Designed miniproteins, single chains, continued (5). Designs and how they scored, part 48

Each design is a single chain, and the fold is of that chain. pLDDT is the mean over its residues in the fold that is shown.

## One batch from the design tools (miniprotein)

Design m17640
Fold by ESMFold2-Fast:
Parts: structure tokens; C-alpha cells; sequence
Structure m17640 (fold): chain A 67 residues (1-67)
């Protein structure tokens, strides 16, 4: 899926596969219903991909929680 491909790219850029660390990066404030605009822009910049959406980040978080 798109979320799985984005997660793989994020893991490569951040040089970590630690689920807890990745969840902290994607949701540093612990708000399950809200993606911080600063987090969204940070991820877009890290991946060099302005098409990344809040829904993409929610799907990545869901994938990480299933592991």
C-alpha cells in the first residue's frame, strides 16, 4: 500500500525501525484524532514529498500499532 511504501521510506530516512520511536515522531502529543501541522510538514520535508496527507500519516500509525 501507499502507507507501507511511505513507512519504508521514513524508516530509511530516520535510520530506525523502532516502532515506539516512529510512533513518537508521528504523534509526539499523543492525540489520536489530530495530526499536528508541524509533524505533517516535517514528514513532507523528510520524504521530499508534498503530496503526503494527514490520512497517509494516520494509516502509517495504524500499521505501526498492528506490529
Amino acid sequence: SRAERLLERLQKVLKTDDVEKLLEILNPFGDEDHISPLVLESIRNLLFDPTVTEEDLREIRALLKER
Scores: mean pLDDT 79

Design m17641
Fold by ESMFold2-Fast:
Structure m17641 (fold): chain A 61 residues (1-61)
Amino acid sequence: SLQDIVDALRAAIDDPEALRALLERIAAELPSQFQAAMRTALAQPDPELAAMGAYAVLAAS
């Protein structure tokens, strides 16, 4: 499932609005210990930084 999520995130990286929507859905389903880190990534105004942060959180989970 992690690989599928990462692939979906990479596919959405060109569309900042789709990327943020995807990340918000994923954040709601993560263990609480990773939710704060994901919210921090989602707070990034730059889609590239948001994607990098989200990827790091997903890779750690």
Scores: mean pLDDT 69

Design m17642
Fold by ESMFold2-Fast:
Structure m17642 (fold): chain A 94 residues (1-94)
Amino acid sequence: GSREEIDEGVKALEELAKNPLVSVERDGNTFTLLAENNDEALELLEETVEVLEKVSAVEVERSGNLVTITVKDTPEGRELLLPRMEEIVDRYGT
């Protein structure tokens, strides 16, 4: 279900954000992840994008080493996803 997809997406995002070769930033409802030009970091970025594309509460865009995640203005996005993504940025963001 959508909650299971959200849980999987948050897990994948947190693992990516923990990687020292990946930086994470927030601007409102938009989260950006920038991977260093490294094969392992880029593979993890790709895997994370594939998981997040299954989450209906976000829009995911990739441009090379940069991934942009926008949380949709839905109850699930606002109440279940946005607070958890904020916690990830607070812990691992630069």
Scores: mean pLDDT 82

Design m17643
Fold by ESMFold2-Fast:
Structure m17643 (fold): chain A 86 residues (1-86)
Amino acid sequence: MFPPLSEEEAQRVADVTIRAIIEKNLDLETLNELAASLRTLFGEKYAQRVLNEVREKVKDSSSTPDDRRAVYDSLMEELRKIREER
């Protein structure tokens, strides 16, 4: 079974995503590091769900405060669903 996801761990994932949006650059090293961390925490299936959410939000974000908040809320909701499915 996957360990319980802490609010702090979820916040860290959201912070990395917001940083990538601000920089308009999700470089290969950052993406690989995030992918490895998520696979360790959630396993392949759930990590893929979070990574797809991150990828879509980075692609579509306009870097407004509202967009950053929407990205954060969307990621926290996906992480909550993963936590409940375990």
Scores: mean pLDDT 60

Design m17644
Fold by ESMFold2-Fast:
Structure m17644 (fold): chain A 73 residues (1-73)
Amino acid sequence: SVDQLQQLIAELQASVATLEQKIAELDAQAAQARAQGDLKQAVKLETKRLFLEAAKGSEQLLIDKLQQQIQQL
């Protein structure tokens, strides 16, 4: 139903917001590690950030597809 699709979109949007917060935290931590000369830690944090960006992108694509399906009903 449309209500079930709208609920799923809302849950995915909340997940995207959480991922954005985690990405911002990793960016701040990576910058701090670089400032301290801890290049190994900075690269590790930057790698984790890339994985979260990929997860966010996948969830955003799903939101877009679900929104398109609602418009076609």
Scores: mean pLDDT 89

Design m17645
Fold by ESMFold2-Fast:
Structure m17645 (fold): chain A 83 residues (1-83)
Amino acid sequence: SAAVERVRALLAQAAELRAQGEKLLEEAKNPGGFTATNPVSNPVSPEELEKKGKELLAQAEALRAEAVALAETLPEARAELLA
């Protein structure tokens, strides 16, 4: 169903944003480490990386909250939260 597909899409997007946010937070703790495939052309401060990482984590949580709210309206979609 479209609702199940939407829940899956929201959870996938949330997981992707969470991974990106966690990566930026790790780069903030260890600036200049071999965490990127290509070197960053412009230097970014640890404070800027931490801010962006936290913003991405907040977006991930918002998308997961959307998925939970949508899943609660439909029993079939609710199963996607447990997968």
Scores: mean pLDDT 74

Design m17646
Fold by ESMFold2-Fast:
Structure m17646 (fold): chain A 88 residues (1-88)
Amino acid sequence: HMLSKEVHDILISRYEKLLEYAKKVITDPKQKEVLELMEEAIKRAREKGIHINVALSKLVAERKLDPKEFSEIYKKVLDLGLKEYRKK
């Protein structure tokens, strides 16, 4: 359900920063596609006040993507972003 505004804003900001770092290093087309979907999920989560995971689940279903394959690439995108963030 709906999170408090403060918690929601913190989670969204953290995801947004990780995606900014991932965007600098991602070259794989499939990872770029997943990153773009994650950016759309952030926008939807902010507009509707829903959790980012709910927005992602809806987008995966709407785009008729395989949830398992999406989950595997999603984890790799976040790991790449985190790795770049750690270089600060």
Scores: mean pLDDT 77

Design m17647
Fold by ESMFold2-Fast:
Structure m17647 (fold): chain A 71 residues (1-71)
Amino acid sequence: AAAVAAELARLDQIEENVKKALEEGKISPEQAERALKRIERTRAMLTGTAEVRSPEDAAILAKVRAEIAAR
Protein backbone atom coordinates (compact mmCIF):
# COMPACT_ATOMS: atom_id res chain seq x y z
CA ALA A 1 0.00 0.00 0.00
CA ALA A 2 1.62 3.18 -1.27
CA ALA A 3 -0.62 5.65 0.57
CA VAL A 4 1.12 5.45 3.97
CA ALA A 5 4.58 5.39 2.35
CA ALA A 6 3.73 8.50 0.31
CA GLU A 7 2.49 10.36 3.41
CA LEU A 8 5.64 9.40 5.34
CA ALA A 9 7.78 10.73 2.47
CA ARG A 10 5.83 14.00 2.56
CA LEU A 11 6.36 14.24 6.32
CA ASP A 12 10.11 13.74 5.84
CA GLN A 13 10.17 16.59 3.31
CA ILE A 14 8.14 18.90 5.57
CA GLU A 15 10.42 18.06 8.52
CA GLU A 16 13.49 18.98 6.46
CA ASN A 17 11.86 22.26 5.40
CA VAL A 18 11.04 23.10 9.04
CA LYS A 19 14.62 22.35 10.13
CA LYS A 20 16.01 24.55 7.34
CA ALA A 21 13.66 27.40 8.27
CA LEU A 22 14.75 27.13 11.91
CA GLU A 23 18.45 27.06 10.94
CA GLU A 24 17.95 30.19 8.80
CA GLY A 25 16.09 31.92 11.65
CA LYS A 26 12.89 32.27 9.60
CA ILE A 27 10.80 30.64 12.33
CA SER A 28 11.12 30.62 16.10
CA PRO A 29 12.28 27.54 18.03
CA GLU A 30 8.77 27.37 19.54
CA GLN A 31 7.15 27.23 16.09
CA ALA A 32 9.67 24.61 14.95
CA GLU A 33 9.03 22.45 18.03
CA ARG A 34 5.25 22.64 17.49
CA ALA A 35 5.64 21.68 13.83
CA LEU A 36 8.05 18.83 14.60
CA LYS A 37 5.77 17.47 17.34
CA ARG A 38 2.82 17.55 14.92
CA ILE A 39 4.90 15.73 12.30
CA GLU A 40 6.02 13.08 14.80
CA ARG A 41 2.45 12.51 15.99
CA THR A 42 1.19 12.14 12.44
CA ARG A 43 4.06 9.77 11.62
CA ALA A 44 3.36 7.66 14.73
CA MET A 45 -0.33 7.44 13.86
CA LEU A 46 0.43 6.43 10.27
CA THR A 47 2.88 3.70 11.38
CA GLY A 48 1.05 2.65 14.58
CA THR A 49 -2.47 2.25 13.22
CA ALA A 50 -4.01 1.89 9.75
CA GLU A 51 -7.17 3.60 11.06
CA VAL A 52 -5.68 7.11 10.88
CA ARG A 53 -7.13 9.49 8.31
CA SER A 54 -3.99 9.90 6.20
CA PRO A 55 -5.47 12.39 3.66
CA GLU A 56 -6.97 14.53 6.44
CA ASP A 57 -3.76 14.44 8.51
CA ALA A 58 -1.74 15.36 5.41
CA ALA A 59 -4.00 18.36 4.75
CA ILE A 60 -3.69 19.58 8.35
CA LEU A 61 0.09 19.15 8.27
CA ALA A 62 0.35 21.05 4.97
CA LYS A 63 -1.69 23.90 6.45
CA VAL A 64 0.53 24.05 9.56
CA ARG A 65 3.62 24.04 7.34
CA ALA A 66 2.23 26.93 5.28
CA GLU A 67 1.49 28.97 8.43
CA ILE A 68 5.02 28.38 9.76
CA ALA A 69 6.56 29.32 6.39
CA ALA A 70 4.54 32.57 6.42
CA ARG A 71 5.88 33.57 9.84
Scores: mean pLDDT 68

Design m17648
Fold by ESMFold2-Fast:
Structure m17648 (fold): chain A 103 residues (1-103)
Amino acid sequence: SEQRERDVEELRRLVEAGKEHDPVVGALILRLLQEMSDEEFELFKKELARLAPDDPLVQELLKLSKEEFINFLLNHDWNGQYELHKRLLRLLAEALLRTFERS
């Protein structure tokens, strides 16, 4: 998809610039997750597990279906845990970039 290629490139640009806090990053992550196939989502989870094997939040997220994972990202109350949220966005972005690097 031409739109997917643009979304992946924009995500890469923002991450390389250290702009994980840009609201566009969260929107790009959600759109890429929503549009990916079930096979691509399983590859995404594999890449996420490789990036953060000992992260308790990541371990819980890896148990979720694609729909449950997206719902978590939309509705989770971070309760002021801004650094934890930022770290998760970095990990998700990197896992997505790795997933689509070979697509």
Scores: mean pLDDT 84

Design m17649
Fold by ESMFold2-Fast:
Structure m17649 (fold): chain A 90 residues (1-90)
Amino acid sequence: SAELSEEEKKKKIEEVLKETSRLMGYLYAVSPEEEAKEIRETFEKMLKEAKEKGLIDEEDVKKAKKYFEEGYKLAKEGKAEEYKKLLEEA
């Protein structure tokens, strides 16, 4: 197989990092406290190991944390809308 260029490798890593980070942020928001803590610790460990292996840089870590926060906000907003509907039907 042809070797991936550095640009192609970086793009694939960024896409996986974005998708994984958003999903973990969403799961963090909807999980019980104990599970949420484990999700956050796993996420931080993943970023540290990926950076130590040279797969991502400090800017990628910042982007990943932003995507995590995005997933968290999407979940939080969904819960607020559902709660509001329940109050209107009571």
Scores: mean pLDDT 77

Design m17650
Fold by ESMFold2-Fast:
Structure m17650 (fold): chain A 71 residues (1-71)
Amino acid sequence: SEEEAIKALERLLAEERDAAARAVLHEILQTLKEHGSEAAKQLAERVLATSEDPAAVAAARRALEVIEKHG
């Protein structure tokens, strides 16, 4: 469910210490809350395709897995 995806992403964001990863998780979480699972997935996939920061890429991949499992 979207609620379960939101809770899982909020937990990831709370545990994250890397600034780039936090920014990516925050943006995906806000997109999920405002525009739903499909928009959040598209954002995560865009980060995976365009980011050169390994921490941002890892965060986007983990967020995508959470959304695909629950939302």
Scores: mean pLDDT 85

Design m17651
Fold by ESMFold2-Fast:
Structure m17651 (fold): chain A 76 residues (1-76)
Amino acid sequence: SIEELIARGEELWAALSPEQREAIEAAVKAAVEAVAAGELSLEEALERLRAAVLAATPAEHRAALQELLDAEAAVL
């Protein structure tokens, strides 16, 4: 369910270090600013954000995050 995906996302976020959270927040900000500036489509921004979030996530949590992102794409 969407609620289960949100809960798992929150658990992954809580498991991240402050530095990893900052990197993800910076990637989100950059994607939003690029879309607002007309430099990226929403689809391209989401693809880049997904790649950046996976890259910022420690290897221990990447598989779980990938499963969440794949499940989210299948539901949305």
Scores: mean pLDDT 71

Design m17652
Fold by ESMFold2-Fast:
Structure m17652 (fold): chain A 68 residues (1-68)
Amino acid sequence: SAEIDKLMEELKEVLKQYATADEKKQVELRKKMSELILEIGAKSPSAQTNIELNREVAKELKEAREKR
């Protein structure tokens, strides 16, 4: 779906911003990530899609933390 693809791209941009953001901005970006994940889940509510999305987000957050 084109709508899901747009939300996934927005999530990737938020993750990139999160990696370089200061502590205050990271709190805002975490809220945006949660909102995007919920919206993607609402539009594509398959359990497998939600598991894959959560694993990818966890991986990106771990990599961002390790590069600090």
Scores: mean pLDDT 71

Design m17653
Fold by ESMFold2-Fast:
Structure m17653 (fold): chain A 78 residues (1-78)
Amino acid sequence: SMKEEIIELLEKQTKKALELAEKENLPQEYIDKIEEETKEGIERIEKAESEKEMVIIYTATSIRIAGILTEARLEQRR
């Protein structure tokens, strides 16, 4: 289903984000935030009733994960 495809796409994006976090030795707190954001995103997608809503949730979750990675990298520079 479209829902399953979007969830798989989000899981694949999260896996890449976590691999980057591990490679760059980012703090565990940011890894935990990425995992929690992904979990909440998947739960929201599962409750979504339209493809448009699923895409919006996916996009918003992707932006938040990218933001967490950016925050972690900035924190390492301090």
Scores: mean pLDDT 87

Design m17654
Fold by ESMFold2-Fast:
Structure m17654 (fold): chain A 80 residues (1-80)
Amino acid sequence: DRVEEYRKLMEKAREEMAQADPETQAEIREKMLELGRELLAEAIREIAERLTEAGIVPSIEEAVRRLAEAFGIPVELVLR
């Protein structure tokens, strides 16, 4: 599960940052945020597909757009 793997990576990143210099800490933060955005984009697509299948939203495109906007990530990242 990507969420569980990301959680483990986040725990390791926190431990590494505690022993790292400020420059390395900034790099770790940027990498974790990038991975988090990718994981969120993947989750949004899955949720959008399920919402469309259940008839709650008329299209995957609309669901993706609204969820991406709500979470502040680019629609292009979700629709990759």
Scores: mean pLDDT 77

Design m17655
Fold by ESMFold2-Fast:
Structure m17655 (fold): chain A 91 residues (1-91)
Amino acid sequence: LAEEARRLAEEAIRNAYEADEYLKQGDIAKAVGYALRAIGDGLEAGLLAKRAGVQEEVAEILEEGAREAEKQGKPFAAKVLRGAAENARAA
């Protein structure tokens, strides 16, 4: 359960990075698709993490992902991951 929650948080980070990359290429449809997947992964990670007692850890993984995305010049990925972190905490 905790392991699955962490894997989903990592998947959310990868999908958010893909969303940012496609947005920069002008592929809006793929960018939106990956962003929605990242948000969904974050929500599912939060729900699993809540049951496992590691909800704060998962939210922190997503927030750290957002900070790293900003440092790498991926502002859309950062925005998506902050949304995912909020959803994980709200779960």
Scores: mean pLDDT 85

Design m17656
Fold by ESMFold2-Fast:
Structure m17656 (fold): chain A 69 residues (1-69)
Amino acid sequence: MINNINNQIKNLDNKINQLNQTRDHVLSLSGTMPQDSLDASIGYLDNEITNVQNQKNNLTNKKNNIMNS
């Protein structure tokens, strides 16, 4: 069970890293893309990162509950 949760957390960490890399790439387009398009893209990515981080936090809490019980 713990190994399964650890694997899921690792997959979410990889997803967060990919989203952060995409966010950095979008920021690198500053001055070459309309500002409203940049803001919309960053906003979308920030929401996705938050959602994935919340999923990771939920799994971490489940792991901690199992380990502490």
Scores: mean pLDDT 83

Design m17657
Fold by ESMFold2-Fast:
Order: structure tokens, then C-alpha cells, then sequence
Structure m17657 (fold): chain A 119 residues (1-119)
């Protein structure tokens, strides 16, 4: 796998912030970006690239499921809630309606098992 540069993390954080502002979730930017930074600090290169591809609408369904599993396993409630809102509100051109339903079901099931509250 390629070595990830700091630019990969910066790109993830910029995409997440831009999305949250566009979605009207400006009041959640600080806690969600803080959780993203914590996750990225603990992530390997493959996890960081998969998350970047997911936010760019380039991830496979398998990569998206792996990101959700890793996020829930991290125990970071605000990260899981960020992904929950992102999946629900992102364009159908980024995630198909069928992929959204599948990913939301997976996230809801894993969050319930982990004791994470979804908003």
C-alpha cells in the first residue's frame, strides 16, 4: 500500500467540514472533526484511503462497510454519528439508495451492539 501523506488527512477533514456546512450541521463541525482526527491518528494507510474514497463517492460497497466497522470498533460516538448523517444526506450520485439502506442497516446494527447512540 502507498504511504499516506498528511495531505490525505487534510483532504478528509476538508471534505467532512465542507459537507457538514452544506448539510446545515455547522454546530457539529468541531466535535465531528475532533473524532475524525482521533480515528485517523489510529488508522493505517488503507483505512485512511478507504475513508477518503468513501467521502469522494469512489469507495466500493465493501470498502464503505469496512470503514463503518472500523469507526464503530473505535468507540468514537461522534465519528459514528458523522458517518450516519453523511450516509443519510449524501447525494444519490455518491451513494445509491440501495447502498445507503444497506450501509445504514449495518451501522445501526453495529452501533446498537456497541452501545453507541445515533441521533
Amino acid sequence: APLLTPATEENILRLAEAYLIAAGLEDRVEPYLAALRRFLAASDAEQREALLRLLQGLASLEEAEDVIRAAVASGLQELVNFLYHWIKLTSDKVLSEEDKERLLKLLEELAKEAGIRLE
Scores: mean pLDDT 81

Design m17658
Fold by ESMFold2-Fast:
Structure m17658 (fold): chain A 94 residues (1-94)
Amino acid sequence: TRAAAEAARRALREAAAPALNAAASAMVDAIDAGDEAAARAAAERLQALIRELAERIAAVWRDAGDTDAADAELAAGEAGVADVAAITAERLAA
């Protein structure tokens, strides 16, 4: 059901939050320290976690028969990945 899909989506986001927060904090700390290698590694980890979460939530929507919601989730994930890459590149160039 759509209600079950919404509940599963919330659970997936809650489960992913600690790892996403840890990767984001590591990225910020590395940028502030001027450690380009650590910043890029943390940004790549954050990007991978964003994609994994988007794929898992998209699968929930596909199982519920909502392909538009699945496509929107994947698009939001790729936008988040692009934002992380752009912020990391901009801050390391500063």
Scores: mean pLDDT 88

Design m17659
Fold by ESMFold2-Fast:
Structure m17659 (fold): chain A 71 residues (1-71)
Amino acid sequence: SLSNEAFNLSNQAAIAYHEGNLDQAEKLKQQAFEVAKQTNDAQLEVAITLSYIGAKEDPSDLDNIRRELEE
């Protein structure tokens, strides 16, 4: 689904940001926002934006995501 794609891209952007891959982080962030806009769901667009900002400021959410990926 587009919402899952947008969240996955947003999470990947935040991870890249914390890893110091700023170019990749910016690219992934823009892709996440574009996918969110395609849903035409303003609440989802806000959720994606807040998720990205929160993950940038507090990496605890990224640790949870990394843990899920390492299943």
Scores: mean pLDDT 72

Design m17660
Fold by ESMFold2-Fast:
Structure m17660 (fold): chain A 83 residues (1-83)
Amino acid sequence: MEERIAELEKRIADLKAENQKLVDEYLKKVSEYGKEAAENGTPEEVNKIAKLAIEMVKNRDDPEKTKKYAEEAIKLYEEFKKK
C-alpha cells in the first residue's frame, strides 16, 4: 500500500516544483484517510475517497483542481471520524 502512494507521488513529481509538493502531501493524506475509512467506514465512503484520489492523479497538472479534490476528501474523512 505504501508503494501505491509512492508511485502516485512519482507520477505527479515532474513538472511544477512548488505546487507539486503540496499535491504530493494531499495524495498522502487522502490515501491515509482511505485506509482508515476502509477499517472503520462503509464501502461507499471508501469508494468516494478512492474516486477523489483517482481524480487528483488525472488532474495532477492542475494544482487547483487537485487541491479541491483533496479538500473534499479531507472533509469527508473528518465527517466520518466524528461518528
Scores: mean pLDDT 69

Design m17661
Fold by ESMFold2-Fast:
Structure m17661 (fold): chain A 100 residues (1-100)
Amino acid sequence: KPSEEELDLEVKAALVLIASAIVKIDAQRHPEYAEEFQRIAEGLERIADLALESGDPEVADKAVETAQEVFRILDSLPYEEAAPRAVELVEKTLAELEKQ
């Protein structure tokens, strides 16, 4: 049986994967930004995978924080500005997490 810590990390990773799925749906609804939304979704999936692979609660927390910030950006700005900023955030977070 998973420990409480392992269960919490798995739940956080699952939430980030759900966030990725929502962004993929938005890509279908806004084909003019489909490339950016696809990059955001793929980046979030990779961040979730890193959280699961590392087993590090700090990586899981950063994954959830990144997903929350992506939606905050997309809700607060026109998509022309929001989509590139969300891509930059996700790619920067990936680069930081891949540095061990």
Scores: mean pLDDT 84

Design m17662
Fold by ESMFold2-Fast:
Structure m17662 (fold): chain A 72 residues (1-72)
Amino acid sequence: MRVLARITLEDPSLTPAFADTVARSPGVLSARVVGPDTVEVVAEDERALQEAVRKALEETGARITHAEVRLL
């Protein structure tokens, strides 16, 4: 089941790099910047979302302040 996540980052300067890294991850259908510190992600399932976010945090050094996840 597809998932939609809205992810808010502590450092707005990292938002574009975070979104780009997430967008390149397997099982991610889209990742877009929707605010200065906010990325919206659509993934094939929660596991794909979690793996994409984990890699993006490791690659960019970004920190998440808030995240909302909804099943589609």
Scores: mean pLDDT 87

Design m17663
Fold by ESMFold2-Fast:
Structure m17663 (fold): chain A 88 residues (1-88)
Amino acid sequence: IETKEEFNSNLSALKEAIKLNNNELIEKLLQSLGQQILKITNVDDLEEIKQKIQNLKEEVESIASEETLGKLELLILKIEEKIEELKE
């Protein structure tokens, strides 16, 4: 799925943006990731994406701002809520 490939690309770009402390790019990529998550309706894909965001959060924990870490946690929460809705 093109959306999944684009998500992976944006996630990689977000990691690099965090390393560069590029706040404008971080905000744009977080917004794009949020929009992409809304398009995903498959539970297995959502669980995979959740794991990737959790891994990114752990990798950048020492270098990312508290604001950025909070936004990553919010994305994880949104994915968890969507998975619960789809399983019901």
Scores: mean pLDDT 82

Design m17664
Fold by ESMFold2-Fast:
Structure m17664 (fold): chain A 68 residues (1-68)
Amino acid sequence: MPSLDELADAIVAAVEADPRASPLEKSSVRAIADMIKSEEDEERKRAGLAALREELRRRFPDLDVPEV
């Protein structure tokens, strides 16, 4: 099973690969993912990844974002 940090990296990679995402959106997702990866509480870390995934699917409904 991938770690929460590996899932965060996969989400960033998916956004970086999508030509519809602007440079600012790519930078914002990377910054948010880095903040989530710095969380010491696994529950907060998982909740943060789930929230990021949901927001990305809302903004980019065709984006193939891995499930948390």
Scores: mean pLDDT 78

Design m17665
Fold by ESMFold2-Fast:
Structure m17665 (fold): chain A 79 residues (1-79)
Amino acid sequence: MGVEEMRRRVEEAVQAALDAENLPDPEEQLAVNREAVETLRELIEIGKRVLLPEELEELERRLREVEAHGQALAAQIAA
């Protein structure tokens, strides 16, 4: 996987999580968010071998943002 292909896949995963915010059911939002997190984690593992440190740091930052949103949704559902 090339850097450009990886960037495209990251953007697709992040966009899917953002689009899920329009869903009325928080559990469905969380399901999409969880899939995006799994995809981003896979891309980070590949990225450790092919990305520049700066690009990897940005990808890890995006993962952290998506994970934080998912944690907030999970807390809301559990309450």
Scores: mean pLDDT 79

Design m17666
Fold by ESMFold2-Fast:
Structure m17666 (fold): chain A 85 residues (1-85)
Amino acid sequence: DPLDKAKEYVEKALEILEKDEELYEKVMKEIAPILQKLVQAFADKDVEAAKKALEELIKKLEEIDPDNPLIQEAIKYIKKGLESL
């Protein structure tokens, strides 16, 4: 299931960010509304809503700190999730 694979990649991206607790707390506050949309899209099996939420998530992460290696690695996994859809 492409949605299950996308969910796994998002979970891996969040796990990468958890390596820096302070960064993780900051990022989670900023992306919480986007994560809510993504969770709803996964629950509804809505591929187009999931794609849109993943694109919003990538953009928001790039706005937070584009030069941070953990954010860069997290974005790579989210892009893999988007590509799986």
Scores: mean pLDDT 87

Design m17667
Fold by ESMFold2-Fast:
Structure m17667 (fold): chain A 86 residues (1-86)
Amino acid sequence: SEAVAQEQRLIDAMLEALKASSKGTISVEALERGLEGLFDDEELRERAIAIAREKAAGKSTLTVAQAEEVLREAKALLAEHIRRRE
C-alpha cells in the first residue's frame, strides 16, 4: 500500500532527524506528538506511545538511542499489523 510506504518513510525521516540531533536527547512529549501524527490506526498509535513511555521510565527525555529503538519497534508493529490484514 502507498499509504503504508508513506508511514514507513515518515518513520525513516524521524530516525534521520534523531541522528542529526546535536543534543543526544529528545523530549518524550515531542516523540509522542510525532507518533500521534504517524499512524491512522488508534491501536498502533497507543501501542507506540506506550513503548515510548516505558523507555522513558517517568523521565521527560529519551536518549537518541532509546528514541531510535522506539521508532524501530513502531515500524515493526506497523509491519505486523499489515501482515495480519493481508
Scores: mean pLDDT 73

Design m17668
Fold by ESMFold2-Fast:
Structure m17668 (fold): chain A 62 residues (1-62)
Amino acid sequence: SAQKQQLLRAIGLILRGIGLIYDGEHLLKNGTTEEQKQLGQEMIARGQQLLAQGRALLAQVG
C-alpha cells in the first residue's frame, strides 16, 4: 500500500539519520585530526536533515 511504502521510506530516513548522527558524534569525540572532526560535524548535520525528513514523512502516515 502507499501508506506502507511511505512508512518504510520514513523509517529508512530516520535510521540513516540516527546512524549518521551517532557516527559523526563518535568521530568528533575520538577523531585525532582536524579533517576527522570536520567530517564528524558534516555527518551530524546531514543526519539531522535526514531525521527531520523522515519525521515529516512519518507524520503524514495516518
Scores: mean pLDDT 89

Design m17669
Fold by ESMFold2-Fast:
Structure m17669 (fold): chain A 66 residues (1-66)
Amino acid sequence: KIDEAVEKAVKELSTKAGISEETAKKIADLAVEDPMKGLEEATSVGGNLTVGLVNDLIRTLEALRA
């Protein structure tokens, strides 16, 4: 259940940001452990990642943790 929701969030981030699913999954995996690390990875990758897209991912992952 949690894994399925994480996969869905990864696919949404990949589609909205125009990055690969592998890159989106790396950001998501880091954000699950520490939202700050996920944000740092996103800024290192660059591309069309906006603060809004990263915040949407973090909020989704926080909801899955709760």
Scores: mean pLDDT 69

Design m17670
Fold by ESMFold2-Fast:
Parts: C-alpha cells; structure tokens; sequence
Structure m17670 (fold): chain A 73 residues (1-73)
C-alpha cells in the first residue's frame, strides 16, 4: 500500500532531521552508521513487498537514535 510507504518516508525524513540536529553531540562514526541504515532503507522502500516490516525497521532506527542521543548527553 502506497500510504504505508509514504508514512515510512515521512518518518525517515524526521529521523534525518533529528540526526542532523545531533551532529554536535554524536560521534561522526555514529552519524555515518545511521546515515547508512537510513539510505539502505530509503533505497529499498519503493520496491518493498512488505511495507509493515519497513515501518518497523524505521521505528527501530528511530529508537536506536534516541538511545544514542540520550547516552551522549
């Protein structure tokens, strides 16, 4: 369903913004890791046969980012 893919894309954009706002707090290696994960997920979304699994993956990345930011403060 195109709606679920659109929701996943919006969530990826939100995570990218949070990551960009955390550049002064997080190590470059951590930022690069999250950028890689987001890029791989973003590339696979248009051809995804399992949009629900894609959304769960996006949520997992967001949760990992929140933990990383909390630990860096």
Amino acid sequence: DNTLITLAQKQISTIKQELNESKNILPDSTINKFNQQLSELESSLPSSKTPVASILAVIGIQEDLKVSISQAK
Scores: mean pLDDT 79

Design m17671
Fold by ESMFold2-Fast:
Structure m17671 (fold): chain A 110 residues (1-110)
Amino acid sequence: MAEEHLAKGRAALRAGNLEEAVKHFEEAVELAKDPRLRAQALLYLGAALFMMGNYEEAIEKFREAYELAKDVDPALAGAAAHALADVLRTMGKDEEADKVLQEAKAAGIA
């Protein structure tokens, strides 16, 4: 069920249907019991929110994805850290973006 919603969310995202993508990714987060799958769903949810201009919500989802992924999937955690930095740079918070990437690098992730 979680994987099905993740797949439908990704399809909606590719089609530019951001609101539909968010709904499917939220369902994937709720249904995912596996930390890796939940982190993937959170990463895609954050990306859809970022594309919609919901920067603060995107930051929350990317931070949650990073924390969840760092112990199970360093590549996924790295993707979340870079996505978080991209949102922060878009908001003009370049110093905060640099700190996020430095912290991930110090953890051996980025």
Scores: mean pLDDT 88

Design m17672
Fold by ESMFold2-Fast:
Structure m17672 (fold): chain A 74 residues (1-74)
Amino acid sequence: SSTVDKEEAKKEFKEAIEELRKQGRTEEAERLEELYKKYPEKIEELAIAAINVVDTPDEKVRKAIIEETEKVLK
């Protein structure tokens, strides 16, 4: 079984951020990038959160995912 390490998490995070920007979700991408700047050691949790935001069509649910991620990383 493969374990996601920090290098893989950084790649997944970057790909998710690029996808959000392509979808016009620039504010959500910027919020997630700001969290990575504040908590770079939490990249594994941030990658999961970013992927979940990409996969979530509802704007209110996406906002809730980002807000919950901010709470967990503190």
Scores: mean pLDDT 82

Design m17673
Fold by ESMFold2-Fast:
Structure m17673 (fold): chain A 88 residues (1-88)
Amino acid sequence: LIERAKKLLKEEAIPYTEIVIVRDLSEIDVEKTATLLVTSEISPELLKLGRGAHNSTSTGTVVIFLGELSDEQIRELIKQGIRVLQLK
């Protein structure tokens, strides 16, 4: 999982300080999280929005979320400036 995340981050040219794996939304520190990697399926519209949510020169924590997030939850995180990508 972490190795797949590292590969995706390198392909997308995303700098990061650390990678953490979480199972609960309450574990996500919105202030420190720059990128969220979700393992669930995401709509194409949310994938496009999520990829553009944060500047690629910004550095921060990458969170791998082990679970399903609703489209509304993903959209809210994107509004808070968190980049969202799908990890397969």
Scores: mean pLDDT 74

Design m17674
Fold by ESMFold2-Fast:
Structure m17674 (fold): chain A 65 residues (1-65)
Amino acid sequence: DELRRAFERSAEILAKAAAPYVSEEKIQEMKDRIRAAMTQSPAQARETFNDVLIETAKAMEEALA
């Protein structure tokens, strides 16, 4: 499934970008959440990815402030 592979790549890119600002444990949790959601449906994976992106962006903003 091309969409599933795209979400896997996006999750990896997000994790790599967040690594300097967010704990390794939190990054692993983010990746696990996206992977679990993909098991249910692509739509669920998209919603979960969006939530993770917002949480990660907020954490990065706080770290850079």
Scores: mean pLDDT 75

